# Designs tried in a protein design run: designed miniproteins, single chains. Part 72

Each design is a single chain, and the fold is of that chain. pLDDT is the mean over its residues in the fold that is shown.

## One batch from the design tools (miniprotein)

Design m2638
Fold by ESMFold2-Fast:
Structure m2638 (fold): chain A 115 residues (1-115)
Amino acid sequence: MVTLTESGGGTFAEGSSVTLSGKLSGFDISEANLSWWRQRPGEPLQFVASISPDGRTRFAPEVQGRASISVDTAANTVYLNLNNLRREDTATYYLVADNPEVGLVFGEGVELTVV
Protein backbone atom coordinates (compact mmCIF):
# COMPACT_ATOMS: atom_id res chain seq x y z
CA MET A 1 0.00 0.00 0.00
CA VAL A 2 1.26 3.47 -0.94
CA THR A 3 1.04 6.25 1.66
CA LEU A 4 2.16 9.88 2.02
CA THR A 5 2.56 11.12 5.61
CA GLU A 6 2.86 14.90 5.90
CA SER A 7 4.11 16.82 8.97
CA GLY A 8 5.51 20.18 10.08
CA GLY A 9 2.31 22.26 10.09
CA GLY A 10 0.92 24.35 12.92
CA THR A 11 0.79 28.05 13.87
CA PHE A 12 3.83 30.21 13.04
CA ALA A 13 4.69 33.89 13.38
CA GLU A 14 4.81 36.19 10.32
CA GLY A 15 8.45 36.54 9.21
CA SER A 16 9.47 33.13 10.64
CA SER A 17 10.36 29.91 8.74
CA VAL A 18 8.76 26.48 8.52
CA THR A 19 9.77 23.08 7.14
CA LEU A 20 6.96 20.87 5.86
CA SER A 21 7.86 17.20 5.41
CA GLY A 22 6.34 14.36 3.41
CA LYS A 23 7.34 10.73 3.94
CA LEU A 24 6.57 8.19 1.21
CA SER A 25 5.89 4.48 1.80
CA GLY A 26 5.37 1.77 -0.82
CA PHE A 27 7.76 3.15 -3.48
CA ASP A 28 11.16 4.85 -3.83
CA ILE A 29 10.94 8.65 -3.64
CA SER A 30 13.80 8.95 -6.19
CA GLU A 31 11.45 7.54 -8.90
CA ALA A 32 8.63 10.09 -8.40
CA ASN A 33 7.96 13.65 -9.48
CA LEU A 34 7.12 15.39 -6.20
CA SER A 35 5.10 18.59 -5.87
CA TRP A 36 3.69 20.70 -3.05
CA TRP A 37 0.31 22.36 -3.59
CA ARG A 38 -1.71 24.57 -1.24
CA GLN A 39 -5.30 25.68 -0.80
CA ARG A 40 -5.89 29.00 0.94
CA PRO A 41 -9.32 29.54 2.59
CA GLY A 42 -11.85 30.36 -0.16
CA GLU A 43 -9.32 29.94 -3.04
CA PRO A 44 -8.53 27.17 -5.58
CA LEU A 45 -5.54 24.81 -5.29
CA GLN A 46 -2.27 26.59 -6.09
CA PHE A 47 1.07 25.09 -7.14
CA VAL A 48 3.93 25.88 -4.71
CA ALA A 49 7.05 23.86 -5.62
CA SER A 50 8.22 20.68 -7.36
CA ILE A 51 11.28 18.46 -7.75
CA SER A 52 11.87 15.82 -10.46
CA PRO A 53 13.88 12.56 -10.17
CA ASP A 54 16.68 14.34 -12.09
CA GLY A 55 16.82 17.07 -9.39
CA ARG A 56 15.09 19.80 -11.45
CA THR A 57 13.12 22.22 -9.25
CA ARG A 58 10.30 24.67 -9.97
CA PHE A 59 8.72 27.33 -7.74
CA ALA A 60 5.56 29.43 -7.97
CA PRO A 61 6.33 33.18 -8.40
CA GLU A 62 4.82 34.08 -4.98
CA VAL A 63 7.34 31.82 -3.15
CA GLN A 64 10.32 32.25 -5.53
CA GLY A 65 13.42 33.29 -3.57
CA ARG A 66 11.95 32.29 -0.17
CA ALA A 67 11.24 28.58 -0.73
CA SER A 68 13.41 25.50 -1.20
CA ILE A 69 12.54 21.87 -1.89
CA SER A 70 14.83 18.91 -1.15
CA VAL A 71 14.74 15.11 -0.99
CA ASP A 72 16.33 12.72 1.51
CA THR A 73 16.36 9.43 -0.41
CA ALA A 74 17.58 7.40 2.62
CA ALA A 75 14.59 8.65 4.69
CA ASN A 76 12.24 8.50 1.65
CA THR A 77 11.16 12.07 2.59
CA VAL A 78 10.69 15.37 0.72
CA TYR A 79 10.98 18.75 2.46
CA LEU A 80 9.52 22.15 1.66
CA ASN A 81 11.20 25.10 3.43
CA LEU A 82 9.29 28.38 3.47
CA ASN A 83 11.15 31.45 4.78
CA ASN A 84 9.83 34.94 5.62
CA LEU A 85 6.32 33.61 6.20
CA ARG A 86 3.42 35.89 5.26
CA ARG A 87 -0.20 35.71 6.43
CA GLU A 88 -1.02 34.78 2.81
CA ASP A 89 0.92 31.49 3.33
CA THR A 90 -1.97 30.35 5.61
CA ALA A 91 -3.29 27.28 3.76
CA THR A 92 -3.63 23.50 3.77
CA TYR A 93 -0.53 22.08 2.03
CA TYR A 94 -0.69 18.84 0.02
CA LEU A 95 2.19 16.67 -1.14
CA VAL A 96 1.56 15.01 -4.54
CA ALA A 97 3.74 12.16 -5.82
CA ASP A 98 3.58 11.15 -9.50
CA ASN A 99 5.01 7.65 -9.95
CA PRO A 100 4.81 5.91 -13.38
CA GLU A 101 3.76 2.56 -11.83
CA VAL A 102 1.28 3.89 -9.23
CA GLY A 103 0.02 7.16 -10.76
CA LEU A 104 -0.82 10.23 -8.69
CA VAL A 105 -0.75 9.83 -4.90
CA PHE A 106 -2.02 12.67 -2.69
CA GLY A 107 -1.25 13.37 0.94
CA GLU A 108 -4.11 14.11 3.35
CA GLY A 109 -2.89 17.69 3.80
CA VAL A 110 -1.09 19.58 6.55
CA GLU A 111 -2.44 22.89 7.88
CA LEU A 112 -0.23 25.97 8.18
CA THR A 113 -1.48 29.13 9.95
CA VAL A 114 0.60 32.33 9.91
CA VAL A 115 -0.25 34.96 12.55
Scores: mean pLDDT 85

Design m2639
Fold by ESMFold2-Fast:
Structure m2639 (fold): chain A 53 residues (1-53)
Amino acid sequence: SEVSRRLQEAYEKGDEEALRRIVEEHRDAILADGSLLGGLTPEQRARVLELVV
């Protein structure tokens, strides 16, 4: 998804502010459907989930 692609790019660039902003923008969607994170590596997914909860 576009969300997973943006999260992946922010993570790979080490842009923690962008990563947090994207998670905040899509928090409800991520909590409702974890498949939005399906394009991420396990490490990237774990980091996103830490920011969501």
Scores: mean pLDDT 78

Design m2640
Fold by ESMFold2-Fast:
Structure m2640 (fold): chain A 58 residues (1-58)
Amino acid sequence: SAMEEIERLEREAVRAIARGDVAAAVRAAQKLKDHYEAVGDEEGARKATRGLEAARAA
């Protein structure tokens, strides 16, 4: 389901950040943003956008 994919992408982003893999974190955050946008979750999309910006700044 879309929610299960969102949960997987969130876990992938957290793990990538924990190991310092900025490229993997950015990819996971981008996919997460796309999924939130696709389901119309504006708050989730904003949160994912902030996460993406943080990952890019690392």
Scores: mean pLDDT 78

Design m2641
Fold by ESMFold2-Fast:
Structure m2641 (fold): chain A 90 residues (1-90)
Amino acid sequence: MKEEIAKKAAEEAVKTLEEAEELKKKGIELIKEGKKEEGKKLLEEGIKLLKETLEKIEKLKKEGITYPSQEDLIKLLEKQLKELEELLKK
């Protein structure tokens, strides 16, 4: 049962990374086009998704649910989060 939870968590983390990258690209494009408000909303959505996924992974770690890619996915999620937060500050 824990293996199924770990697999789903890994799949969710990968999906969140892909969704956050798409939101980042579209957000940057909108900002460049002068649609700054719309672009920032997409960046904020990406930040929210990344934070929620990181919180889920941390909760699973506390419950003893780990998987081989977990630390790498955490690092990738944290990297994307920092990039989006820096873009939002500009």
Scores: mean pLDDT 83

Design m2642
Fold by ESMFold2-Fast:
Structure m2642 (fold): chain A 78 residues (1-78)
Amino acid sequence: EAERLLEELARLDEELSRLGEQLGEKPTPELAERAIRLLEEARELIRRLARLGAISEEEAEAAIARLEGLIAKLRELA
């Protein structure tokens, strides 16, 4: 289970990286909303990984806080 979730998280990271480039070039509400949805999905995967013990609770909290900061910033564009 944890390996599958880590693979999903890696896929989301790749998609978010590409969206970040697109947002830098052409910031639109549509792209921001898409990025927010992917960040929310990544946040849930991180929570699941912490529950499985695949990452520490401290690591999960730090990662989630970072993602929540990005979501808040993107909501200003959406």
Scores: mean pLDDT 80

Design m2643
Fold by ESMFold2-Fast:
Structure m2643 (fold): chain A 118 residues (1-118)
Amino acid sequence: SSIKERIRRLVEELRRLARELAEEAARSTNPELRAAVQEVVELAERTIELVKKLLETIDDEKVLQEVAEDLEGIVGSARALLEALRTGSDAEALAMAQSLLTGLQGFNDRLEQLLEES
C-alpha cells in the first residue's frame, strides 16, 4: 500500500538520522548531551524495529496513517536536534534531545501495544 511505502521511507530517514546523531554525539565534549543523544539513538533503533514488525502485522489503514503521522513528527524532531547539535548551543540541543526522548518513549509504548493487540 502507498501508506506502507511512506512509512518505509520514514523508517529509512530515521535510520540515517540516528546514524548522524550518533556521529555528532561522539564529537560532543558535553557528557550530559552525549548521554541524552545516545539514548535518543537507542530508542530510535527500537522504533525502527517495532515499525518494521507493525508493517508485517497490521493492514488497518487508519492505524497506519496515525503511525505515519507520529513517525513524521519523530523524524522532524530528529532533524531539528541534528541541526541544533551542529549549529546551536548545547543547552538548546539538550532540551530538544529530552523532548525527543519523551516522544520516542510514548511512540514505542504505543507501537508495542498495537503489536500485542494484533
Scores: mean pLDDT 90

Design m2644
Fold by ESMFold2-Fast:
Structure m2644 (fold): chain A 67 residues (1-67)
Amino acid sequence: MTKYTVGVLVPAEKAEEVKKAIEEAGGKVTGTAQLGDKTAIQAETTDPEAVKKAALEAGATAVSVAA
């Protein structure tokens, strides 16, 4: 199966909620980086649509998906 890398940008105060949402949706968080008032979260998944939906519902401002 193809693994996808999902990049998520969130307000720093929402980072923990979005990380939990990604993990509940079957994503594995592989990295985080603080970017001023925002946090960038990287995750790997075999179901990028489920992870994208969960991240956006939890408060993510931007999501990108790469194979």
Scores: mean pLDDT 81

Design m2645
Fold by ESMFold2-Fast:
Structure m2645 (fold): chain A 84 residues (1-84)
Amino acid sequence: SMKTKFTVSENAEKEEISPGVYRVKLGDVEGDVKIIHQTKDELVVDTTDAALAAAAGSIDLKDGQEIKVLDKRGNVIATVTFKA
């Protein structure tokens, strides 16, 4: 498994997400992640989806990139937005 760290901006609106397995959408890339822990400054996930891991590594998160956390039915339950 690959651990991916998403840095949350100081002004990002972030709902509290319980640890568990969630689907995450990052631009046009979607994959399953396990949320390990969440702080005000970071969201740490574990993913085996190579495309999602690669997308996270290649996107400039300072450009206001939006990360959506989905439930099992595809509903958005949280959004993390990076400030440009």
Scores: mean pLDDT 58

Design m2646
Fold by ESMFold2-Fast:
Order: C-alpha cells, then sequence, then structure tokens
Structure m2646 (fold): chain A 62 residues (1-62)
C-alpha cells in the first residue's frame, strides 16, 4: 500500500493484552512500547470489562 494506515486499534489491543499478561508493567510503559497513551490502555481495559470504574471516592481521612 502506498498510504500506510497504522491501525492504532491493533496497537491498543496488543497493549491491553500485554497489560493483562504483565500486571507488573505500568500502563505508561505499555503505552510507550505499543505507541498508545497510558490513558487509552487504561480506558480500554475499563471499558472492556466494566464501565468507567476509576476507583471509588470514599469519604475517609487518615
Amino acid sequence: MKTYTVNTSGRVSAAVAAARLRPEWSYREIGERFGVSEATVRGTLAGESAPAESGVAEQVEV
């Protein structure tokens, strides 16, 4: 092909798979490896299995 259309969706899928296989890697590291943002990796993981669950804001103080 003369026009190289990089499929970022494919990159994201690979990054998500890597995140699941390697929980020790941070999303930023995975995003950098696959050329996607850490927010994209996190958002895709959250949207895949659950709604936008970004942690529960509980009214507690230490």
Scores: mean pLDDT 63

Design m2647
Fold by ESMFold2-Fast:
Structure m2647 (fold): chain A 95 residues (1-95)
Amino acid sequence: KEEAKKYAEEKLKEVKERTEAVIERLRQAGAELPQYRGIFENMAEAARMVLEAAERDLKKASDGTLEQVKEVAKESLERVERLENAARAVIERAR
């Protein structure tokens, strides 16, 4: 119970930090490459949506078992990793 809530809080913090880092990286890239600003802004919007979904899903799962939280955290972090990889690839390709 308490372990499930603590794990959810730790994983949500990780999702938030990584998602905010992606948004910041995209913002900086948009300043360097203004012709691609729209693409970077759309990707930052997707990052915000991933964070919002993770906040909702992890909060919901924290009412259940530790195993349930681990499954939701894994899915959320996989989405963040895909977003990180996509953002990096798009920025590198634009340069």
Scores: mean pLDDT 86

Design m2649
Fold by ESMFold2-Fast:
Structure m2649 (fold): chain A 66 residues (1-66)
Amino acid sequence: SELLQELRDKIAELGEEGKYEEVAELLKELLEKDPSLQEAIDALIEKLEKDSSTPRAKELLEALKK
């Protein structure tokens, strides 16, 4: 889906800008529209919890837990 690709690009842009709370909000909106993505989001959170060695990973994890 072109819309999914555009969303991925937007998430990448916001992540590069350090706007992790906006990234978290977009991921929550995506889950509301497509609950089948819950497993993918849970896997992402688990990976970030295991590999929080970078400040950026920690900030994203904290934003996702809000």
Scores: mean pLDDT 67

Design m2651
Fold by ESMFold2-Fast:
Structure m2651 (fold): chain A 92 residues (1-92)
Amino acid sequence: TELARRGGEEALEGGLEAVKKAETLEAIQKGIAGALGGIGGIFAASLGDARSGGLSAKGGGEAAIEAGELAGSEEAKRLGEEGRRLGLEGIA
C-alpha cells in the first residue's frame, strides 16, 4: 500500500542518484537495479499488492545502498536505506 509505494519511490531516487555519481560499470549496474526495484515496488503497490511492492522496494533499496557505497554517494545510500525500511514495513 502507501508504505510499499513510498519505499519504491525512495529506492528509485536512490538508484538514479547513484547512477549520476557512478564512475564504474558496477556502480551503474547496481544503481539501475535499485531504480528497477523501486519501479517494481511502485507498480505492484498501485495494483494493491503490498507484499510484492514491499519486497521489490526492499530489494531496490538494498541495491541503491550498494550503488551509493560504490559511487561514494551518501544521498543515494540514505535514499536506499529509506526505501529498504519502507519496503519492509509495507510487507506487513
Scores: mean pLDDT 86

Design m2652
Fold by ESMFold2-Fast:
Parts: structure tokens; C-alpha cells; sequence
Structure m2652 (fold): chain A 92 residues (1-92)
């Protein structure tokens, strides 16, 4: 839902303000987000926040490699995916 996308954007914008690098791309109703430069504490915090998200209508996949997290969100409309991508890239 749009509300889940807005909440996800807020989480990532907070990390970007703390020095993390956020990049996002949209393909149809899917958004891929890469967050890098995370401390161990920030990485744990992000994972816990993602576990707390309601998955009704959305699928969220999280891939972790070192200080980098790749997040794939599916189930958005094409417009919602593009809006989320644009918002996240403005924080970089």
C-alpha cells in the first residue's frame, strides 16, 4: 500500500540523514533500494524496522552483504514505485 511505501521512505530518509548512501530504481511495480555505509547498529535497526512492516499487498525481500543492504519491494503500482524511487534518490 501507499502507506507502507511512505513508512519505508521515512525509515530510509532517516538513515540518509545519518550519512548512509541510498539509491533506488523502479521496474514496473518493483522498487530495488541499495543502502550502503551502514554501521552494525544501523544495519540491525533497519532490519528490525523492516520486520515490523505490514506485508499485506507488498512483498519485501532483504539481502545483506557487509555494510550494504539491498531491499526489493514488489506489489506497488507503477506510479507508486516511481514516486518512492524519486523520493529516495532525493535523499542521496
Amino acid sequence: SKELADRFSDILNDLAKKGAKVSAEAEGGTVRVVVSGLSNSELIGLVLQLIGLDLDGLEIEVRISGDTVEIVISGLSVEEAQQLTDELNKAS
Scores: mean pLDDT 73

Design m2653
Fold by ESMFold2-Fast:
Structure m2653 (fold): chain A 81 residues (1-81)
Amino acid sequence: MPEKLRAEAEVSTLLLAAAVYIVVGRRYEERGNLEEAREAYEKAAEYAEEAKRLAEKNGIEELAKQAEELLEEARERLERL
């Protein structure tokens, strides 16, 4: 139980980081700073991918699903740049 709670906290932190970088990337994109937007979305994808991997490894299906959604959003935004 303590191990799973630590994993949930770690995954949640990674999800928060991914979400923040998506917001940062959007802000750069709105300003026309496409290189900074790309860097931010790449960071968002990295954090979402790690969150998904860790959530799946620990059987936390709900968080794995959230990570997949954030990863897909980050990838879609990178493709549009």
Scores: mean pLDDT 87

Design m2654
Fold by ESMFold2-Fast:
Structure m2654 (fold): chain A 84 residues (1-84)
Amino acid sequence: SLLEEGKKAIEAGHIGTGVRLYVEAGKVDEALKLLKEYLEKETNPVRQEIAKVAIDGLEAGKPDEALKKMEELEREHVRRILDA
């Protein structure tokens, strides 16, 4: 199911994929709960930033904007690794 796949994705740190699956399933409230739990235990600063962007966008009722911003942050992170 989309929810089972989304939960596994978020727990594995694939936040963008997980959030997209929850949004497709129409379960934004469940995504918010899981993301807040994830953020409490995540120590990686890049993944924390992406999770915070997801939470902020979903709480604002703007899931499409949140997904776009997460994609932009992931691209910037990849660029910084390639430029190093």
Scores: mean pLDDT 81

Design m2655
Fold by ESMFold2-Fast:
Structure m2655 (fold): chain A 109 residues (1-109)
Amino acid sequence: MKEEALREIAEELERIEGVSYEPEDVEAAIRRMHTVSGLSPEEIAELIVLSRREEELKPELEKLGEEARAKGLSMRELLERVLELFRERATPEEQEEIRRLTELIETVL
């Protein structure tokens, strides 16, 4: 059921980020990423799993943000560059987590 999928996503987020999320907040965030940012379920899963790399990659991410503003890149073009950077750092274990979360996110969208 959708409610069980949202709970499983919230539990995965707690495991990945060490913070607890309510299923309702998870649903709102996923829908916003899909409808406002134009992200696919797989891209949303990639951002969730690979967000743990954000602190490690902060200088590179800040540089991408500055280049995006200077060049007038769309939000989509910036997101594609961020996802490419994260994919270069993904382990096989993280790729399996992305696959599983993609299936769960597709269930709730």
Scores: mean pLDDT 76

Design m2656
Fold by ESMFold2-Fast:
Structure m2656 (fold): chain A 73 residues (1-73)
Amino acid sequence: SINDTLSVQFIQVAQDAGMSDQNAQDIGDMVTNFGVSIDTAGNALVSQGGDFGSDIQQTVQNGMQQIQQQFNQ
């Protein structure tokens, strides 16, 4: 499903940003199990990335833009 595909994409962005596997999986599970929007999952990633500093926040932002381009065309 689209939610399953989005879950994988958000897990990858979280892992690329240096988040723990557990935190990445929790975001992925939120997308898959609750059917949350791209915006809701993206806000969760930005919130988590903010705790790790500006470089990780930028990586999360770039990953979110890539996901949005892929699914919002």
Scores: mean pLDDT 61

Design m2657
Fold by ESMFold2-Fast:
Order: structure tokens, then C-alpha cells, then sequence
Structure m2657 (fold): chain A 83 residues (1-83)
């Protein structure tokens, strides 16, 4: 499944739970980051509904500064999708 399709599916699930579109897309981004990077911290923050736009941006910046090409490519794709 393409990252865009994954984001859309998770966004829809959060919208169905009564979250706003802005909150739903932020949760979807965090879930995709967590699934791709296997971060237990990101999973906990998503479950608690505590991830902010700033925290998502910080996570994306961390992947952009990563020494791993795959993590940098993931960050680029996610930034393009949230334009």
C-alpha cells in the first residue's frame, strides 16, 4: 500500500471516531511514521492523542537528519503528502 493510501485510511478511521480533519491527518502521519520506523515512543504518543504539529515536525526533522537513506526518503515522502 502506498503511503498516501495508508494515510487516507488512518485519517478516515480517526474521522469516524469523531476527531477533526486536522487531528485525524496528524494522527495518520504519526501512525505512518511509527509503522515505517517502528518507534514505540511514537506509538504511545499517538495512543494518548498528545502528538502536536510541532512534535510531528520534530519527528520528520529527525528522520531528515538520519544517517539512514531510507529514513530520509520516508521524511521527504511524508512532507510532500502534507502540503
Amino acid sequence: MEIKERLDKIEQEYLEKGYSKEDAINFAIAEVIRVEAASDLDLKLVEEGKLTDEQIEQTLRAYEQSGLPEERALAEKLRELVK
Scores: mean pLDDT 62

Design m2658
Fold by ESMFold2-Fast:
Structure m2658 (fold): chain A 81 residues (1-81)
Amino acid sequence: MEEELLKQAQSLVEQALAAEKRGDYETAGNLYEQAAELFEKSGRLDQAAELYERSATFYRKAGNLDKAEEYQKRAEELRKK
């Protein structure tokens, strides 16, 4: 079950990298967000925090400042644990 979540998260990261390469920053942000959620559910909080930071960065590049602030804050909260 944990292995399945990690495989899904890895697939989402690969999709996010492809979206980033295309300049689709909103999609990249969304895919990094989904991957971060799966790492968080699997107890991999450091990896989740890193991916939430990436999600925030790409939402900011896309002009989605509300989501950028939300996921930056979530990454900071995970790093305090």
Scores: mean pLDDT 85

Design m2659
Fold by ESMFold2-Fast:
Structure m2659 (fold): chain A 106 residues (1-106)
Amino acid sequence: LPREAEAAKKPEVQEARKNLRKGNEYFQKGDYEKAIEYYEKAIESAKGVDPLLEATAYYNLGLAYKKMGEKEKAIEYFQKALDLFREAGAPESLIKEVEKALEEAK
């Protein structure tokens, strides 16, 4: 799609995707502190440029805090992800997944 092609050319979007991928690598290894560091960098790069990518990074940040037992931070980031996904018109299936994660974190 032309819109996706334009977004893919932005350095901020490429950097956000790279950091999101790095965060996911550390998350899979159980290094949640490093995963958080890279998810925060992904948020900084995506903010104001790609709301879906920003929301995805907030969701993954919430999952990392949940794994660390940081209940209040997990809830905060799941709420931020949910609000951004709704504003960006994300698929209902993804919105329901985040709503379920938020409910389970309470």
Scores: mean pLDDT 84

Design m2660
Fold by ESMFold2-Fast:
Structure m2660 (fold): chain A 61 residues (1-61)
Amino acid sequence: MSVEEQAERLLAEGRELLAAGRAEEAQRKFMTAYALLVRAGRHDLAAAVAAEASRLFREYR
């Protein structure tokens, strides 16, 4: 599985966890996906993940 496919699965898991009310677990999945995409040089996808996470968790400082 590619790094991009791993990140996509982590984002899907994070969205499912958030829908189930598990915000802390969801946030960890988004953070892991972000780190993988940055390491893969996929800064475009990493920025999209950060923007989505900011919208979903915008009051977490």
Scores: mean pLDDT 80

Design m2661
Fold by ESMFold2-Fast:
Structure m2661 (fold): chain A 103 residues (1-103)
Amino acid sequence: SKYDEVKKRIEAEFDKLREEFADDPEMVQAIDTLRDTALAVLDYLRKKGFPDELIERVAEEILKVMREVAEKYKAGEMTPEQALADALKRISEIVREALAEAA
């Protein structure tokens, strides 16, 4: 299904990030937390009956957040704790906007 493809893509992209930061245990923990959060968000939206196109858009927005946060971390602009906090805040905003749009 389209949902299964989106979920598989999220898992694959987070696996790549985890591998990229494999020597950074604090960043690995942040990535693992964000992976679990992203998958829980997609599962929640699916259970609520949101269309696959909206779930795919939310997934793409989450992956964009992860790329931007990872780049800032590599640039020395944030700590792992700041990266986790910023990503969680932005994911929460994405979810809130998606829920408002589909109401």
Scores: mean pLDDT 88

Design m2662
Fold by ESMFold2-Fast:
Structure m2662 (fold): chain A 74 residues (1-74)
Amino acid sequence: SLDPEAVKEAVERLAEAFAAGFATDEDIDRMANYRADLPPIELPGTNPVAVEIGRLMTQILAEAARLAKERRAA
C-alpha cells in the first residue's frame, strides 16, 4: 500500500520539478486543465494500481499548475 506521507512528499517534489519546467502561461493553462474527471475505478475490471497512478499524476499536475501560477503572479 502507498504511505500517505511518502505520497505527499513525492507529489510535492514532482510538482516543484514540473512547475520549474513551465516557461509560459500557455503551458500552465494546459497543465491546469489536465484532470481525471471520470475515475477508472468506477469501471468493472479496472486495475487498482493504474487507478492510483492516475490519481497521483492528477495531483502532481494540479499542484504544479498551482505553484507555477503563484510564481508567475509574484
Scores: mean pLDDT 61

Design m2663
Fold by ESMFold2-Fast:
Order: C-alpha cells, then sequence, then structure tokens
Structure m2663 (fold): chain A 71 residues (1-71)
C-alpha cells in the first residue's frame, strides 16, 4: 500500500509538471491536489517514516520544477 501510494504520488506530480510546461495551470493544480490527497491518506493510514520522507522529497522536487517553469 505505501509503495503503491508513493508511486501514485510520483505519477501525479509528473503529470502536474507536464501540465505546467504546457501552460495548463488548471490541470497542474488538479494533479498537484490529487497527489497531496494520496500522500495525506497514506500518512493517515500509518505510512512509514521512510515512505513519508520519500513522498516529501518527490513533492519538493516537483514544486521546485513547477516554480522554475512558471518564473
Amino acid sequence: MEEEALEEVRRLLREAVEAARAGDLARMEEYAARAEEVARRAVEEGASDEAIREMMEVIGEAQREIAAILA
């Protein structure tokens, strides 16, 4: 479950970055919100500290990449 949640977060954030590159800010926000929801559910369901750390790193990377695209 945790591994599936981490992979889903990675997939959704990849889609958010691609949407940002295409200039589709609404789609970017939709994918980012879905990734946040998946991560929140994993934490609530008792995800390990390691899985939480990996999800935070992936989210941080995507946020930095999106910020660079939008600058």
Scores: mean pLDDT 82

Design m2664
Fold by ESMFold2-Fast:
Structure m2664 (fold): chain A 62 residues (1-62)
Amino acid sequence: VSEAQKLFEQGKFEEAESLYKEILDKDPNNATAWRNLAKVYGAQGKYEEAQEYGIKAIKLEK
């Protein structure tokens, strides 16, 4: 999570996306990774995907 977050903060959105997807491939119930993936997609203007992943994170936190 911290490595992918650093890439996002550096503007390396494609690399951050790849790391978050790897985290979710191993643990699809990781709400933090879904929420951060939503932020990565939002920063890239992919708002539909950002909304979808954000909703998934919220559902996992309930």
Scores: mean pLDDT 81

Design m2665
Fold by ESMFold2-Fast:
Structure m2665 (fold): chain A 72 residues (1-72)
Amino acid sequence: DQEEKAEFVKRAGKLAVDTLVAKGASEEEVIKTVTEAVNKLSDYYGLSEEEKKKAIEYAVEYAKKKAKERKE
């Protein structure tokens, strides 16, 4: 089920963002690390290029949101 795999990858990316932000990583470091992780997981689970792109975009937007919240 591609939908289930895509949801898992998005959830894993979100968890990675939360963990890195909690460790005090910079926004740039979080985005880079999570993008690499989500890319590799998407390839491992055989996600389509469309779902892979969506998962990466979701993780990047979430990282930006969490980095901004940390500064406030």
Scores: mean pLDDT 81

Design m2666
Fold by ESMFold2-Fast:
Structure m2666 (fold): chain A 76 residues (1-76)
Amino acid sequence: MVEELIEELRKKAEEIIKELEKEKLIDEEEREALEKLVEDMIKEIEENPEQAKELLEAALAFLEGIKEAYRIRHKL
């Protein structure tokens, strides 16, 4: 169960990061920072399996917010 939630987060995060990179909204340093952030989120889910679904929903909302913030910053 927790593994499936982690896989969902990894897949969604990878899609968002790749989209931002393809749109040239982030550079390599920002990409590395986002990948590190996602790994930190995954670790938090692994350490709190009873709250894994809530943590996944929060993480996905946060990543969508980051995507929107980068687009706003670039006036796209």
Scores: mean pLDDT 80

Design m2667
Fold by ESMFold2-Fast:
Structure m2667 (fold): chain A 85 residues (1-85)
Amino acid sequence: EREEKLKEIAKNGDFEAAVELLSEETGNPLLPAEFLYVYEGKPVEAIKLMRKILGLPEVTITSPEDLLKEIERIAEALRAQRAAA
């Protein structure tokens, strides 16, 4: 099944393959980050993937406060992208 294949890719740490597979399959380039957040319990890795997909610079996340700020930045970027459509 799709979810099992996605878990296998995420488990192997091949994030680029996960991004490519899910982006092609769903047309949603952010789905791999959502998958990592929900199924692997890796919010930091999910944020890094979302930033890479959006073309944003790499960030260092060392605290829960940093994580929340980056989630807000991504949400703002997505809203801006939608508003420009």
Scores: mean pLDDT 63

Design m2668
Fold by ESMFold2-Fast:
Structure m2668 (fold): chain A 83 residues (1-83)
Amino acid sequence: SMEVEREVKRVRDLGERTLKEAEELVKKGKLEEALLVLEIGIGMLRIMRGVAKIAGDEKVVEAAEEEIERLEEKREEVLEKLA
């Protein structure tokens, strides 16, 4: 449905904005701030995934899981730079 397509777009837009903000902070050497931005974005996406699972919106769940994975991979990269 068009509503599911809008929710998928919201999920994708949140993931992309979070990743871009984190990458900008990494370039500035603000690794702890980048980590916080990623953690907030992942948390929001997990809530959206949970709501979509309850609603049975499989496409929104899939989009949220893909964006969570992308942000978790970036979080791991930032953690390695902090170690």
Scores: mean pLDDT 90

Design m2669
Fold by ESMFold2-Fast:
Structure m2669 (fold): chain A 112 residues (1-112)
Amino acid sequence: HYTERYKAQVKGLKAKPDEVDELITTLLDKKRPILVRRNAAIQLGVIGDERAVEPLLKVLHDKKEHPDVRAAAAEALGIIGTERAVAALKSALKDESPYVRAAAKFALEGLN
């Protein structure tokens, strides 16, 4: 493996993050207010960058996350609309929270 390529990637990650990277950091920071994290998820969906898919899936599948943040992650995944997002939304229809189930249903209806 090319160690020099890895060093270049690590140095790139230490540069000032772009808007998507800052929103991903905000979404995953459990110390931030729920409203701020919810708004970060929705903004990631509106931007539609596929880099947000894995972080949004992590939030959606984390049973310890607040339902409002998980519901916003479901809405954002519906806006992005990748095959992986669709599969996760179908699983979220069985979520314990009625808010998450409603968000997943609405997102899937918007994709049809």
Scores: mean pLDDT 77

Design m2670
Fold by ESMFold2-Fast:
Structure m2670 (fold): chain A 99 residues (1-99)
Amino acid sequence: MAEEAAAAGAAGAAGGREAGRAGAEEAYRKGLEGGGSAAAAGGAAAGLAAEAAGGEEAAEAGGLVGEAAMKAGAEAGNGAGAAAAGAAGAGGEMGARLA
């Protein structure tokens, strides 16, 4: 059980990290085109959700992974952001299933 919980936690944390930063970046970008103030609120919410799903580890590593994803996404036309969002969804499901 502890080993399974740790594995799910690690997967959730990894997914949460990517989701929080990639989601915030994507929300920021979409909101920027539709309404700048709404983007800031959406980004904050996405980051908070990732933090909640992955805990403190997700928040800590999210900054590092998010920065790389943001840079890659901006240059690759958002491709990297879409991939990160997909990974986040998988991580969240894994965590929930083991809960």
Scores: mean pLDDT 45

Design m2671
Fold by ESMFold2-Fast:
Structure m2671 (fold): chain A 94 residues (1-94)
Amino acid sequence: GAEEAKELGEKAIELAKEGKGTEAAELAAEAGSLAAESVLSGEATPEEAAEAGKLALEAAMLAIKAGGDATKATAAALSAIGALFDAGLAGGEV
């Protein structure tokens, strides 16, 4: 669920700090995808999924700084945000 997505995002951030940008980007992508799935399955609240998506995005940015290709991770984090909108959970725009 969303908790697993958060753990993957945090792990990706640690890998990026160690200079393992490629591995960090891959874990960030998985974190974003799990956050999206958690919303669609109803296992996570929109807030929990949004937090996991934010961690995935932060991990992607740090992975880029570490020399990794974070395009895939960034796309996955954006997919998590998109899933919130598709579920009718436009979450805090107003």
Scores: mean pLDDT 70

